# Designs tried in a protein design run: designed miniproteins, single chains. Part 114

Each design is a single chain, and the fold is of that chain. pLDDT is the mean over its residues in the fold that is shown.

## One batch from the design tools (miniprotein)

Design m3963
Fold by ESMFold2-Fast:
Structure m3963 (fold): chain A 74 residues (1-74)
Amino acid sequence: GEELAKKVNAQIPKVVKAVEEAKGDPEKLAETLTSFEEVGAAMVLMTRYMQEGRGDLARMLGEAARIAMDRLLS
């Protein structure tokens, strides 16, 4: 609900920094996504970058979120 959305939005700055540090490597980015809220933030940021025409960053975020979610559900 609303509480989860607030926690997800709070993680966006951390994920932005992680994107910069990953240098296009989705596996490296996935290693920084250690919670459902951080994966949610990555998905929000992916949608934002798609809307801004930043397709390479959006694809990296989508792949990293997939890898991280698979680990969290293991």
Scores: mean pLDDT 84

Design m3964
Fold by ESMFold2-Fast:
Structure m3964 (fold): chain A 63 residues (1-63)
Amino acid sequence: MSKEELLEELAKKYGVSKLAVLNAVQNMLRDENPTIEQIQKLLEEEPDAFNERLEFMKKLLSF
């Protein structure tokens, strides 16, 4: 459940749904099953691009 914990923490941090976080990282990595390490690397290397994608996903998938 460590991957679910990371997604939940990111959802709380960014004020979005866990689904929005998951869809943003899947879309940016082009991988339906991203690893914890891939998600962390994405946040460290491309934080601005991640925020832009997350806002896009939030508008489509916010519940």
Scores: mean pLDDT 77

Design m3965
Fold by ESMFold2-Fast:
Structure m3965 (fold): chain A 77 residues (1-77)
Amino acid sequence: SAEVRALLQELLSLLDEDAPIHEINDQLSRLLAALRKDPEQAATLAKVLDALRRMQALPSIEEQRKLLRDTLEALLG
């Protein structure tokens, strides 16, 4: 989906710009909402949710941001 790809790219841009956590969380919520509406995105949704679960175990914000960035880059190809 072009909409999902645009949301993934915007979230990566926010991470690269070291945007405030509230802006990252807002964009992440929009991405998750878009993925949940499209049954063809079930695999992508599962990968994003897995990354978010793994982030909860990481001790630093920098490590959490890196895992999220790596996951989004992999999803974009």
Scores: mean pLDDT 84

Design m3966
Fold by ESMFold2-Fast:
Structure m3966 (fold): chain A 104 residues (1-104)
Amino acid sequence: SVRELSITTTSLSILLSSEDADPKAVTELLGEAIRLVRQVRDQVSTLSGPLADEALEHLSRAEEYFRRAKRAAEEGDLESAREHFKEGMKHFDEGSKYIEEHEK
């Protein structure tokens, strides 16, 4: 699940690095990233403790920023989509770090 999300976000980074990126393609792939973040959050929500709580907070922030990026892409605003995606990735990386470093 985290691996699938990593692959999807890597593909998004490559796509968004192009000035010729199709906003529809970006929107579709962001929808996939949002679905995968929700799946990861659902799995983490079955855990308990401060580590799970911290990971859930970061994953929730990542989902929010990916949703903002998707809205921007739907409007054809790829600059805002890139900015929101970058912030979402920052939170996704923090969430993944908590899970990996603390064995969950």
Scores: mean pLDDT 79

Design m3967
Fold by ESMFold2-Fast:
Structure m3967 (fold): chain A 67 residues (1-67)
Amino acid sequence: SPLLEELRRQLEQEKQLLQEVKDDYQKNKDNMSPKELAVKQATITVLEAGIYFLEEVIARLEAREQA
């Protein structure tokens, strides 16, 4: 379905963004204040939760199309 294709495209974009944020975190963590570290870790956690939710939505839609 067009919706499923769009959600898969969004999932790929979100996974790429998460990788970029993780790479920036690993590269710069030794130069971050405790507050900056906490904010970056929270950002990663929120992005991971969003990806998990999107994967769950896609899986449910795929299951409906196969039924």
Scores: mean pLDDT 86

Design m3968
Fold by ESMFold2-Fast:
Structure m3968 (fold): chain A 87 residues (1-87)
Amino acid sequence: MEEKIKELKEAVEKIVAEKAAEVRKLADELRLPPIYADETIEAIEKEAKRILEEAIKNGWSLEEVKKKLEEKSKEIVAKRELEWGLS
């Protein structure tokens, strides 16, 4: 039981870190203010925490968690890019 929770946490942390790196790279390339990356990453982290808590309570598989996180982080990034006129 503890091993499954640890595996889910590690997977979530890895995906969040990868998305955060992508957001920071884009912000640097486009010379965006630091607040763009900071707020976008915070939104991803908040959603990731919600997904992890729901997954633990409802017994979601690792694959389901990864898929949900990927979909939601992509939606957050796309919305933020539209709000900042980057598309």
Scores: mean pLDDT 83

Design m3969
Fold by ESMFold2-Fast:
Structure m3969 (fold): chain A 55 residues (1-55)
Amino acid sequence: MSFDEVVDRIVELLRSRGQPDVADALRADLRRLHAVDPEGAHEHGVTLLDALTAP
């Protein structure tokens, strides 16, 4: 899964839960991190997605 796909899944999930402001903030944070540390940003995004999809 690409970084953009991970970010899009996080945003879609949060928007579907009625949290668009949180979705926008996380997208911005992940994109800022990606500009400095692409690999770390991808790993962080995957970790966030896993946490958001855990029961």
Scores: mean pLDDT 83

Design m3970
Fold by ESMFold2-Fast:
Structure m3970 (fold): chain A 88 residues (1-88)
Amino acid sequence: SPSALTPAELEERQRKAVEILEELKEMLKKKGYSDEEIEEIIYSEEKRKEFFEKLKEENPEVKDESVEAGFQAFLETVKLAEEYKKKK
C-alpha cells in the first residue's frame, strides 16, 4: 500500500520529486515566468494559490477537479523535494 513505503523507497520518491520540481521550473521559465516568480509559486502558499486561481480563470474549459488535482500533486512534489533537501 502507499502508506507502507520503506525508508529507501521514500528517499527515491523524494529524489524523483526534486527532478520533477526542476523540470517544472524549466517549463515555467519557457512560459515567461521569472526565477523570482517561480520561487514564489513554489515556496509561498499564498502565491501558489493565486497562480492556480489564475489558471482556472485563463482556462475555463478545464474542470475544477483537474486543476485541484494538479494543485495537490504540486504541493506533494514540493513537500517531498524539501524533505530531501533537509536530509542533505
Scores: mean pLDDT 73

Design m3971
Fold by ESMFold2-Fast:
Structure m3971 (fold): chain A 66 residues (1-66)
Amino acid sequence: GRVTPEIARGARESIELLVEWGVEEKEAARMVTSTLAAAGLLSPELAEEVKDYSPEEVERALTRAA
């Protein structure tokens, strides 16, 4: 998949928003990263790696993958 810095930032913001809505942080990260993988924007391997990361760690990892 093709990740951009904008997608990486959007992933972090989406995780943070889901946490504000009462979703547990780890589950929010899993939901966002699996959605990006399903959309072809993130490899399944990278999605599995980052699923337990904090929102900031997800943005950083995705930015490096871009």
Scores: mean pLDDT 79

Design m3972
Fold by ESMFold2-Fast:
Structure m3972 (fold): chain A 74 residues (1-74)
Amino acid sequence: MSRAQVEALIALADADGDGYISLAELEAALAKLPLSDQQQMEIAHIFGELDTDGDGRVSTEAFRKALYPDYVAP
């Protein structure tokens, strides 16, 4: 997945700009992006792994790093 797709996903999911993504926001954002079923499943799996407390919320920074392993901070 490209960095542009990751940033679009985060922007759509974190519409309130609170720095966190809920599972419901993630599912809504995934439906708006031209992603394959396999990519959507992989992203949902990564979200589940990052949600260590099981509260259904993940920080945008942790999510970005997990989805884009070549991400280098500016």
Scores: mean pLDDT 73

Design m3973
Fold by ESMFold2-Fast:
Structure m3973 (fold): chain A 98 residues (1-98)
Amino acid sequence: PKYAAYSIHKIAGDMGDLTSVQQVIDFLQDVIDDLNRFKEALKEGNIKEMKRYGEIINDKLGWEVGVNSTLQQIDDLITKVQQQLAAAQAKLAAIQAA
């Protein structure tokens, strides 16, 4: 997916636009929610929900999450997205303070 190739710093820096940074924040929050739903399905062995949320995540990020994903892999992905979200939120705050 085109969006998975974008750097949050590049989006915020190149555009300098509160709306663009907010869209990135909203996207990353949705991804964290989807990853947490996938993690719950994985813990329960719910193959149907794993496939459902895995497809949603893969469509958003071009990742390969699925029934063979481990809890550690999902936790690592959640951490990565949380780091990107924190960076986007810090960028939004910096733009608002300028």
Scores: mean pLDDT 74

Design m3974
Fold by ESMFold2-Fast:
Formats: C-alpha cells, sequence, structure tokens
Structure m3974 (fold): chain A 85 residues (1-85)
C-alpha cells in the first residue's frame, strides 16, 4: 500500500468513526449501527480484525454507550496514525 493509499484509508476510517459517533449522539441508532458496521468491515479488510470484532460485538449487544467510548478511542489512534504520515 502506498503512502497516499494509507492516508486515504485512514481518512475514510476517521470519517466513518466520526459519522457513527455523531449518529449515536443524535440518537439515530440505525444510522450509527450502519456506520459502525461499515467501519468494522473496512478495518477487517485491512488487518484490524480485533478492532472490527469489538465494534461488531458492541453493535450486536445494542451497547451504544460502549460503542461511543470505543469509537473515541479508535479516533484518537487513527488521528495519531494520520499525523505520523
Amino acid sequence: MTKEEIKALLEELIGLAETALAHILAGDEEAARQAALELARLLKENGGDYEAARLEALVAAGDFAGLAEYLRILLAILKSALKEL
């Protein structure tokens, strides 16, 4: 994967995580679920199997408070990785 491809991937992951978090804060459960599952899919395709599994488990449990907390952790990690590029 090129530097440009990694940057584009990180920006997409950040966008999905921010979208999911925004929907949780707005009380839009279905939109939050869809965004979180799309984030999990993209993470899984790129070696983030553990992170994807945790997102999928939180969504399956309907634990939107736990999902919001985990999304904040992921956003901090992803934004840090993007700054290092």
Scores: mean pLDDT 87

Design m3975
Fold by ESMFold2-Fast:
Structure m3975 (fold): chain A 88 residues (1-88)
Amino acid sequence: SIEEVKEAIIRELDRLKAALPQLQPLVDEFKERILKAKSPEELLELLDEFNAQLSAFARQHQLSWIDQMRILATVSSMYTKIRQLQRS
């Protein structure tokens, strides 16, 4: 269900925030928007926007390769969960 996917995304976001506390403002804003989303399509649009924001943040703050890989892993995991919901 969309509710289960939202919970899974929130868990991934909380892990990312714990690993990269500097992302807290972006993560907290995205969490609020995810909770208000009503469709898998809306979740994908929000994740596309969040991914763009994370990419801009990584460039602006010159994040380490390790931190960039953490972001990539988290984003990829969230995309996988939403796409699985769309196929169901």
Scores: mean pLDDT 86

Design m3976
Fold by ESMFold2-Fast:
Structure m3976 (fold): chain A 123 residues (1-123)
Amino acid sequence: SASQLQSQLSAQKKFDEQFQNQKKKLEQAYQEYGEALAFQALSAADGTGVDEGTAALQKVDEEIQQIKDDFNNSLNQLAALYSSETANQLVKSYQEQFDNFDNSLKSKALEEAQRRVAERLAA
């Protein structure tokens, strides 16, 4: 119906805004993740601050998981407005986009952490 279409379009616009905000939060969280990884590795090498390094990583892992949970909740709310076939395709498409973005950010964070550790140990 026209009413259903208007509801779907409004929900899609809201989801697009939420998705962009979730991606920005994920970028920030993975920057913190890279910093926490470098701190933990350097703390382990020095034999000091190991507990603090572990706590920092745990905190960022929890923040990343919360962002992922918020994304899945938003996506499921959007999908609920569509037929099962359309909902499944929509969920698959956005999940693949999110997973690819997540994997890219994680890889960059790991590379940055390795660079920071190498520079500090060389100094």
Scores: mean pLDDT 88

Design m3977
Fold by ESMFold2-Fast:
Structure m3977 (fold): chain A 65 residues (1-65)
Amino acid sequence: EVEKQIEDGRKTLEDLKAEIARLEAEINDPSLTPEQKRQAEIRAANLFAARGIVEAGIDFLEKLK
């Protein structure tokens, strides 16, 4: 069970990293308005927080093994 939870967490982490990378590309896009970039920054910040929580959960589960 712990192995499956770690694997599921790693998959979620990869999905979060991919979405963060997309938002970072939007933030650096010179064709976007300042408001669009600001919204992308807020969204990226929320995903960075979620990523940290998932990483902490994976680390905790790995210590149980």
Scores: mean pLDDT 81

Design m3978
Fold by ESMFold2-Fast:
Structure m3978 (fold): chain A 61 residues (1-61)
Amino acid sequence: AEEDVAKGRQALAEGNLPEARAWYLRALSVDPNHPEALRGLAEVYRAEGREDQAAFLEAKA
């Protein structure tokens, strides 16, 4: 989970939204309540213009 989150953060920093999403979803498949993974996925959705989805994930984290 931690390694997947780190990979997601790196991909997001590089602007690679599909890769970032894939890594965060992998982290959440192991731990569905991982706060860093939920926040990271929310940032991906925000970058994609999905504010409602991002807000939902932030509330869950």
Scores: mean pLDDT 78

Design m3979
Fold by ESMFold2-Fast:
Structure m3979 (fold): chain A 106 residues (1-106)
Amino acid sequence: SAVDYLKKAIELLEQGKFEEAKKYARQAIEESTDPKLKLAARFLEATAYLLSGNYVEALKIAEEIVKNSTDKEILDALKKIFYYYKNNQLEEARKVAIDYIKKVLE
């Protein structure tokens, strides 16, 4: 299921396997009809790009999320991961992202 793909993406993100995490997040997007789950998977893709040092791709996805969402929780999580990234607090950025995505799956 899309939920199982996103759960696998979270596990891979926790392990620092950013390319594999993005692959499973993409599968979650393709299988899901739930806009909130698709947006959470897109947020995971942005986080994986950010934590792997691909700031430009992370920013493009972040701008897409900001343009297409009024959800305060995702927008707050997005601001926090970029804040922690700029302060070289990569573990805090990862924790914020994982906590948000797990909340979407509840």
Scores: mean pLDDT 89

Design m3980
Fold by ESMFold2-Fast:
Structure m3980 (fold): chain A 72 residues (1-72)
Amino acid sequence: SAEREARLARLREAQAQVKKWIDAYEEQIKELEARKDDSPEDKRKMANLEISLKGLKTGLDNIEAQIARLEG
């Protein structure tokens, strides 16, 4: 019980951290889109942010699946 609760607490902390990073990356993408500057540098930054965001969302899905298994 105590070990399971400690693991759940760590997973929920990781979940909260990943959600904050997703929000920060989505905000950066919105800011780049709002600038409407079609520079090669901004295009590269956008592509890199989108790749990172996809990875973070996959990581979040894995964390949430682990939480669900420990709770049920």
Scores: mean pLDDT 86

Design m3981
Fold by ESMFold2-Fast:
Structure m3981 (fold): chain A 68 residues (1-68)
Amino acid sequence: GNEEIIARLEKLAAEHEGEVAFSLRLVIEVLKHYSAEDVKKGLEDSLPDAPTPGQREAAEIALEILSE
């Protein structure tokens, strides 16, 4: 599964606070149920419409990790 990606995102979420940390934890939860490819596509499709700077930053962080 996505255990390696989830572990990296959990570490990053612990190093952030507020909305960035919260949004990264939402990405982690989605990765427990969907493939990394599907999550990456969803983040790429939603990134231009991110409602807050914190959600945008979290999506950019997650996309960097998912693109390795």
Scores: mean pLDDT 83

Design m3982
Fold by ESMFold2-Fast:
Structure m3982 (fold): chain A 86 residues (1-86)
Amino acid sequence: SEMEEEKKKLKEEAEEVARRAAELMALGYPDAAVAYLSAKGLIEAIEEGSSEEVIKKSKETFEKMKRVAEELDRRAREEAERRARE
């Protein structure tokens, strides 16, 4: 169904964010933990077949925390590029 395809794409996006957030934490960006936890929470809500209301709330939290991971990713990439030029 259209809803199942949307949930699958959302889960795949959350898995990618969780993976990158874990990498950022290993690189010394502990604030990425909020993105990691929100992504894992969204994955869990989808896998357990939670209500649309619960998934929507988890998605809103995930989207907010994903922006934190994106900001930290930008900083990590700038740092890596700076080191590569030295």
Scores: mean pLDDT 86

Design m3983
Fold by ESMFold2-Fast:
Structure m3983 (fold): chain A 66 residues (1-66)
Amino acid sequence: MKKVTVTVTITSEKDGEIEEEVLVFKDVPNTIESYQEIAKEVKKRVEELEKEGRKVRNIVIESKLE
């Protein structure tokens, strides 16, 4: 089974302040189920940022074969 490194960059803004947060998932099986689990983690983080009063402006997901 091929493994991938998935990098998720979340760009958020509060009061004109822009921040980028990078989440790195290593040794991920290259399967739809793995990507669904990553999507759940990203959703949870977005919800946490929104609770902090930050507006999520952009999400970039990049997968690289190992």
Scores: mean pLDDT 82

Design m3984
Fold by ESMFold2-Fast:
Structure m3984 (fold): chain A 91 residues (1-91)
Amino acid sequence: MEKVRRRLEEARRELEEVEKRVEENRDKLSPEQQAFVEAQLRGARETLRRAEELLEEAERTGDEELELKALLFIMAVSAEVVVLERLLERQ
């Protein structure tokens, strides 16, 4: 579980960093790109919140299925960060 917790903290940091870059480059994005990015960031934040809740429950209960589900949500956040970084690199 400590390895999954470390991955959660890393994904949170990466999401915070991409959120800052989105804000810094907001004026370079089209209205459609801004809407897409805002929706993706909202989704990533919600997925990260759910990953934290699942991991906290897994740590409390020892449920390996909840730990795996938390890991899948963490991986989804990391994938969303990669998509957002790629979009910003093309500006």
Scores: mean pLDDT 84

Design m3985
Fold by ESMFold2-Fast:
Parts: structure tokens; C-alpha cells; sequence
Structure m3985 (fold): chain A 79 residues (1-79)
């Protein structure tokens, strides 16, 4: 199925926040993406993009708490 415009907008927002170095804000938006009712309707390519953003957050975030939450979300997405 096709993901909702709101979910795709959240995904774009998370990418923009990561590119600006706003790691905590990016994590919060990615938590909303993964918890969204329409998440199951993401394509394989869109799901891979979510995984890539979470991996970037794990690599670049300075805070251990942000890294741990991003790792937990990544495992949930891969399951």
C-alpha cells in the first residue's frame, strides 16, 4: 500500500533534522515514524531509508541514550 502523506513528511523531517545535526529531534521524529499506524504500508525502499537514518543517528549522535534508543528502533524495524 501507499504510505500517508503525513508519514512521508515525518520521514523527510527526520532526514532534514539529521542533516542539521539535531540528533535528539531526529530521534523523536523517527520514533513517531516507527509508531505510526501507516508504518506497515511503507515500501521496502522507504523502510530501508528509515533504517539508514537510524544507522546514521547511531554513528553520529554524541549521546549514549540517543544511540541506545536508535539501536532499539532499528531492531524493531528489522523484525
Amino acid sequence: GTASSSLLELLSSAETLLNKGKYEAALSVLELVVSHADFVNLSEEQRAKVEALLQTLIEKAPDADIKEKAQALLQKVKA
Scores: mean pLDDT 83

Design m3986
Fold by ESMFold2-Fast:
Structure m3986 (fold): chain A 100 residues (1-100)
Amino acid sequence: MSPEELFKKALELAKKTLEEVEEAVKKNDRKTAIEIVEKSLKELSELADELEKQGKYEEAEKIERIAAALQIIRSMVENNEPLEKILKKIEELKELIEKV
């Protein structure tokens, strides 16, 4: 897979993850939301590592920043933060991904 395809795959994965997490938290299924984030963090880490192996350090760093934001969302869900705060954080990360 080309570096461009790897980066695009990582962004698409992050967007899908946010949509699935949003659906799960709206259904009050916080356990599923955490599991979705954990699976995506593993996959994003693998994609970032592959980008670094191909010398795409800036793209890898952008994916790592997205992963860090997903970890914050995971912590908010785990700590039973209000739904409104979690949804706001999801929207902020969606906006960040669109600007990359």
Scores: mean pLDDT 88

Design m3987
Fold by ESMFold2-Fast:
Structure m3987 (fold): chain A 94 residues (1-94)
Amino acid sequence: KVEEAKKLLKEAIKDVREAIKLFQQGDILGAIGRILRALGLIIDAERLLEESGVKDENVEKAIEYIRQAILYALKGDFEKAEEYLKKAEELLEK
């Protein structure tokens, strides 16, 4: 279950990166679509973690970092968004 949650979070990171690219290209609607997909994947990952009954602090912290990346991407701070995505990826490798 934890490995399945990590897989969903890695897909969420990819969706946020695509959203950043779309924002930079001026495709605001496409970017928002990718953000909504990433949020859905995070919700699914959180559900899997709750069903596992096991607390994984690295995965929980990775979720926080992906949420921060989304907030910074929506504010147009793409450098900070990428910084948080990188931190999330690092935690998901543990």
Scores: mean pLDDT 86

Design m3988
Fold by ESMFold2-Fast:
Structure m3988 (fold): chain A 72 residues (1-72)
Amino acid sequence: DEEKKKKEELKKERREFVIETASEVAKEMGEMVKARMEGDMEKAEEHARRAQKYGEEGERKLKELDEKIKEI
């Protein structure tokens, strides 16, 4: 049952990473909306880019974790 334990640990890591990534994206999206409301379009653009980057990096990491889970 070492394989079962490893699979459970990876699934836990995946769940934690989903929450972390969603939190980071939500934070940047919130700052983007706030900056847009204040008329700071440059700051809004910066936060939008950060949200996109977190999303893209998160998607890549999740695919890596999914592949590791499948191989067990």
Scores: mean pLDDT 84

Design m3989
Fold by ESMFold2-Fast:
Structure m3989 (fold): chain A 79 residues (1-79)
Amino acid sequence: MSAKKIDFSDEDELLEFGKEVLDLIIKRAKTPEQAREAAERFIEAFRDMLRDMGLPDEKIDRIVEKLREYADEKIAELE
């Protein structure tokens, strides 16, 4: 599935966008360690962006947690 627009009020839509970017980051990494570092840096930047957009911390924390779990699962598949 491809998302064309982000609804910052929709947690699932934000999560799908984050997963799409993580897939690209992980695919372009040369090692699992680089993938993990790049994914974490993206997740931190994404969290900062969501906070700047005025999302509540509860929602941001939930999205970040799910993105971190998704990244770990995908990176494990590279081994």
Scores: mean pLDDT 77

Design m3990
Fold by ESMFold2-Fast:
Structure m3990 (fold): chain A 65 residues (1-65)
Amino acid sequence: MKEISRGMALIVMGLLRMLGGEVEEYPDGTIVVRLPPEKKEEGLALVKVLKKMAEQTGELTVRLE
């Protein structure tokens, strides 16, 4: 489960970047996501998935700007 959650986090971050979003990851596991206004609603769904995974792994913290 932990390994799958980590792999899925990478996939979700990739999808956010494909949507035109910016994703920055810090060495401490902090992830900062920035979405364009046109894709904000669509990107919010992906950010919610990423936040849920962060809660399950305990190693990631997700912020939306």
Scores: mean pLDDT 74

Design m3991
Fold by ESMFold2-Fast:
Structure m3991 (fold): chain A 99 residues (1-99)
Amino acid sequence: SKEAYEGTVELLKRALEAFKKGNFDEAESLAYLAARGVYGLEVQAKKAEASGTDPEVVENAKRAREAYQKALEEAKKISPEFYELFKDAVEAARKDYEG
């Protein structure tokens, strides 16, 4: 849904702000929730594609993934530690959805 996409983007912005303030535990939690949002949207998109319904669900999943990828690129420019935090969050969220 549009709300799930917007929520994911908000979590990404909050994660970046938390890291810049030195709130690393908060940044990790927010990055994990954002990554889960991306995977949740991608699961919905696969179901929509399989049923041939609602192309907007597929588009919202792509936009959420692109937003997360841009956040990873920004994190890498800020510090290697921040980049690893986002990568670890993605891996944790992936295991929750592929398990």
Scores: mean pLDDT 79

Design m3992
Fold by ESMFold2-Fast:
Structure m3992 (fold): chain A 55 residues (1-55)
Amino acid sequence: SNREKRLEQLKALLDRLWAQELARHPDRFTPEEVARIREEDYELFEKWLEEFDKM
């Protein structure tokens, strides 16, 4: 669906931005912190797209 495609695009963008940030500042975040923040953002993206579909 269009929603699934948009979610995949948002996740890919977030992953790319995190890769860039970690390359510039490798000691700024732990791998566990990055994984947690990314999962929280993924859940938020899904909720936003679901709510948008209801509008």
Scores: mean pLDDT 80

Design m3993
Fold by ESMFold2-Fast:
Structure m3993 (fold): chain A 113 residues (1-113)
Amino acid sequence: SAEEAKRIVDETYERLKKEIEEGFEKNLPREVILQKAIEIVDEGFRRILEVVDLTPEQVAELERVYTNFFLKMYFYIVNNPDASKEELKEIFLNYLEEFKERVLAIIDRHAAA
């Protein structure tokens, strides 16, 4: 159901937020933080697809949102090699907020159809 999918989005968001915050607090390499984020989103994506029958077009849109989220973080790291951990944490958390909103919008449009 769309309600179950939204619960999975919220759960995945909280896990991602915690992992990003703790990763930077523990001074983990940026690449390790990104890899952990990919694993959490991958799991959330699979769980969403198990509880809602998204169309192939909606799945493709969700995959584009996912890809854009990680590309934004990756390009920020590449273009700002001297960025502080505090700056990177804030940027990653801001991208995470945008990611959550875009995923929820896809689920809402599916439910409205």
Scores: mean pLDDT 84

Design m3994
Fold by ESMFold2-Fast:
Structure m3994 (fold): chain A 61 residues (1-61)
Amino acid sequence: MAEVIREFAEKLPDEEARQKVLEKIEAGDLVGASMTLANALHKAGDDAALEEFVTALNRAA
């Protein structure tokens, strides 16, 4: 789970959003990290990356 979130966080164009996701992972808040990442991908308009992220999370579960 955490590895998947980190992998997709690297694809974020906004460094501040990327750091926010990493902070939540370090705090052990994987749910908050995944939600923050999904929101950041949605705001960036990267629907393809968002779909891949959801697929990867389902595979990791």
Scores: mean pLDDT 77

Design m3995
Fold by ESMFold2-Fast:
Structure m3995 (fold): chain A 99 residues (1-99)
Amino acid sequence: SKAAEIEAKLAELKALSTEELLKLIEEIAKNPEENAETLVLLQSVAAEQQNEEVQAAIAKALSEENREVILEAEIELRAARFGDYSQLPKAEEVRKALV
């Protein structure tokens, strides 16, 4: 299932060191639109670990131009994990929470 695949990827990312996470972010930041799903998962890991250095690197990778694609990927990933789109905040509501 998609949810199981997402959980497996999250577990893999949580096992990485700060140095390994930063190297991964640098590589995927070359093509953030194509790596939107991985960037969203990295945001979740960095937030859970309260890792400001990784959070800053992710923010730099999330260009203004690609912000909507990243937010869309976040909503889709959360829906896939929980199976209910109606219980998830929309991109506009997520933006309000971040301001």
Scores: mean pLDDT 68

Design m3996
Fold by ESMFold2-Fast:
Structure m3996 (fold): chain A 69 residues (1-69)
Amino acid sequence: GVAGTIMSGDGVHAALAADDGRTARLDVPASALAPGKVVDATLEGRPARVRVTEVAPDGLTGRGELIEE
């Protein structure tokens, strides 16, 4: 997988900005993110998954690993 930063501007919609420059939109609310959780995502219109590795106390930022389907 490719590591990246998870970001949410509204606390509802979240995205992973992968370290390779790609962006995956998470298919779950930002409030549902937790360390160790794997969530469904969409990467440039394709199915993907993201393993959440870290969530900041504000629930608006974190770290994850992109897993392509």
Scores: mean pLDDT 77

Design m3997
Fold by ESMFold2-Fast:
Structure m3997 (fold): chain A 88 residues (1-88)
Amino acid sequence: SLEEELEEGARELAALTPEELAALRERLEASKKKAEEEFKEKGYSEKEKERFEFVYEAQMELLAAAPLPLEERVRLIRELLERAEKLL
C-alpha cells in the first residue's frame, strides 16, 4: 500500500548516516545550480520552474527531517505528496 511504501521510505531516510545525508545535500545543491543555469539558457515556463523548486525544497525538507521520529517523517512525506498532486 502507499502507506507501507511511505513508511519504508521514511525508515530508509532514517538509516542514512550524517555523511550520507551531507553528500545528498551537496548533490541537491549542485543539481539546483545546474538547473538555474539551464533556466537562463532555455525558455523554461514559470510552471516548470515552480515544479523544479517544489521538488528541490521537498527533498531538502526530507533530508532535514531524517533525525525526526518515524511518524513525523511519514507525515511530511504525505504532505509533500499532497502538494505534488496539485502541481501535476
Scores: mean pLDDT 76

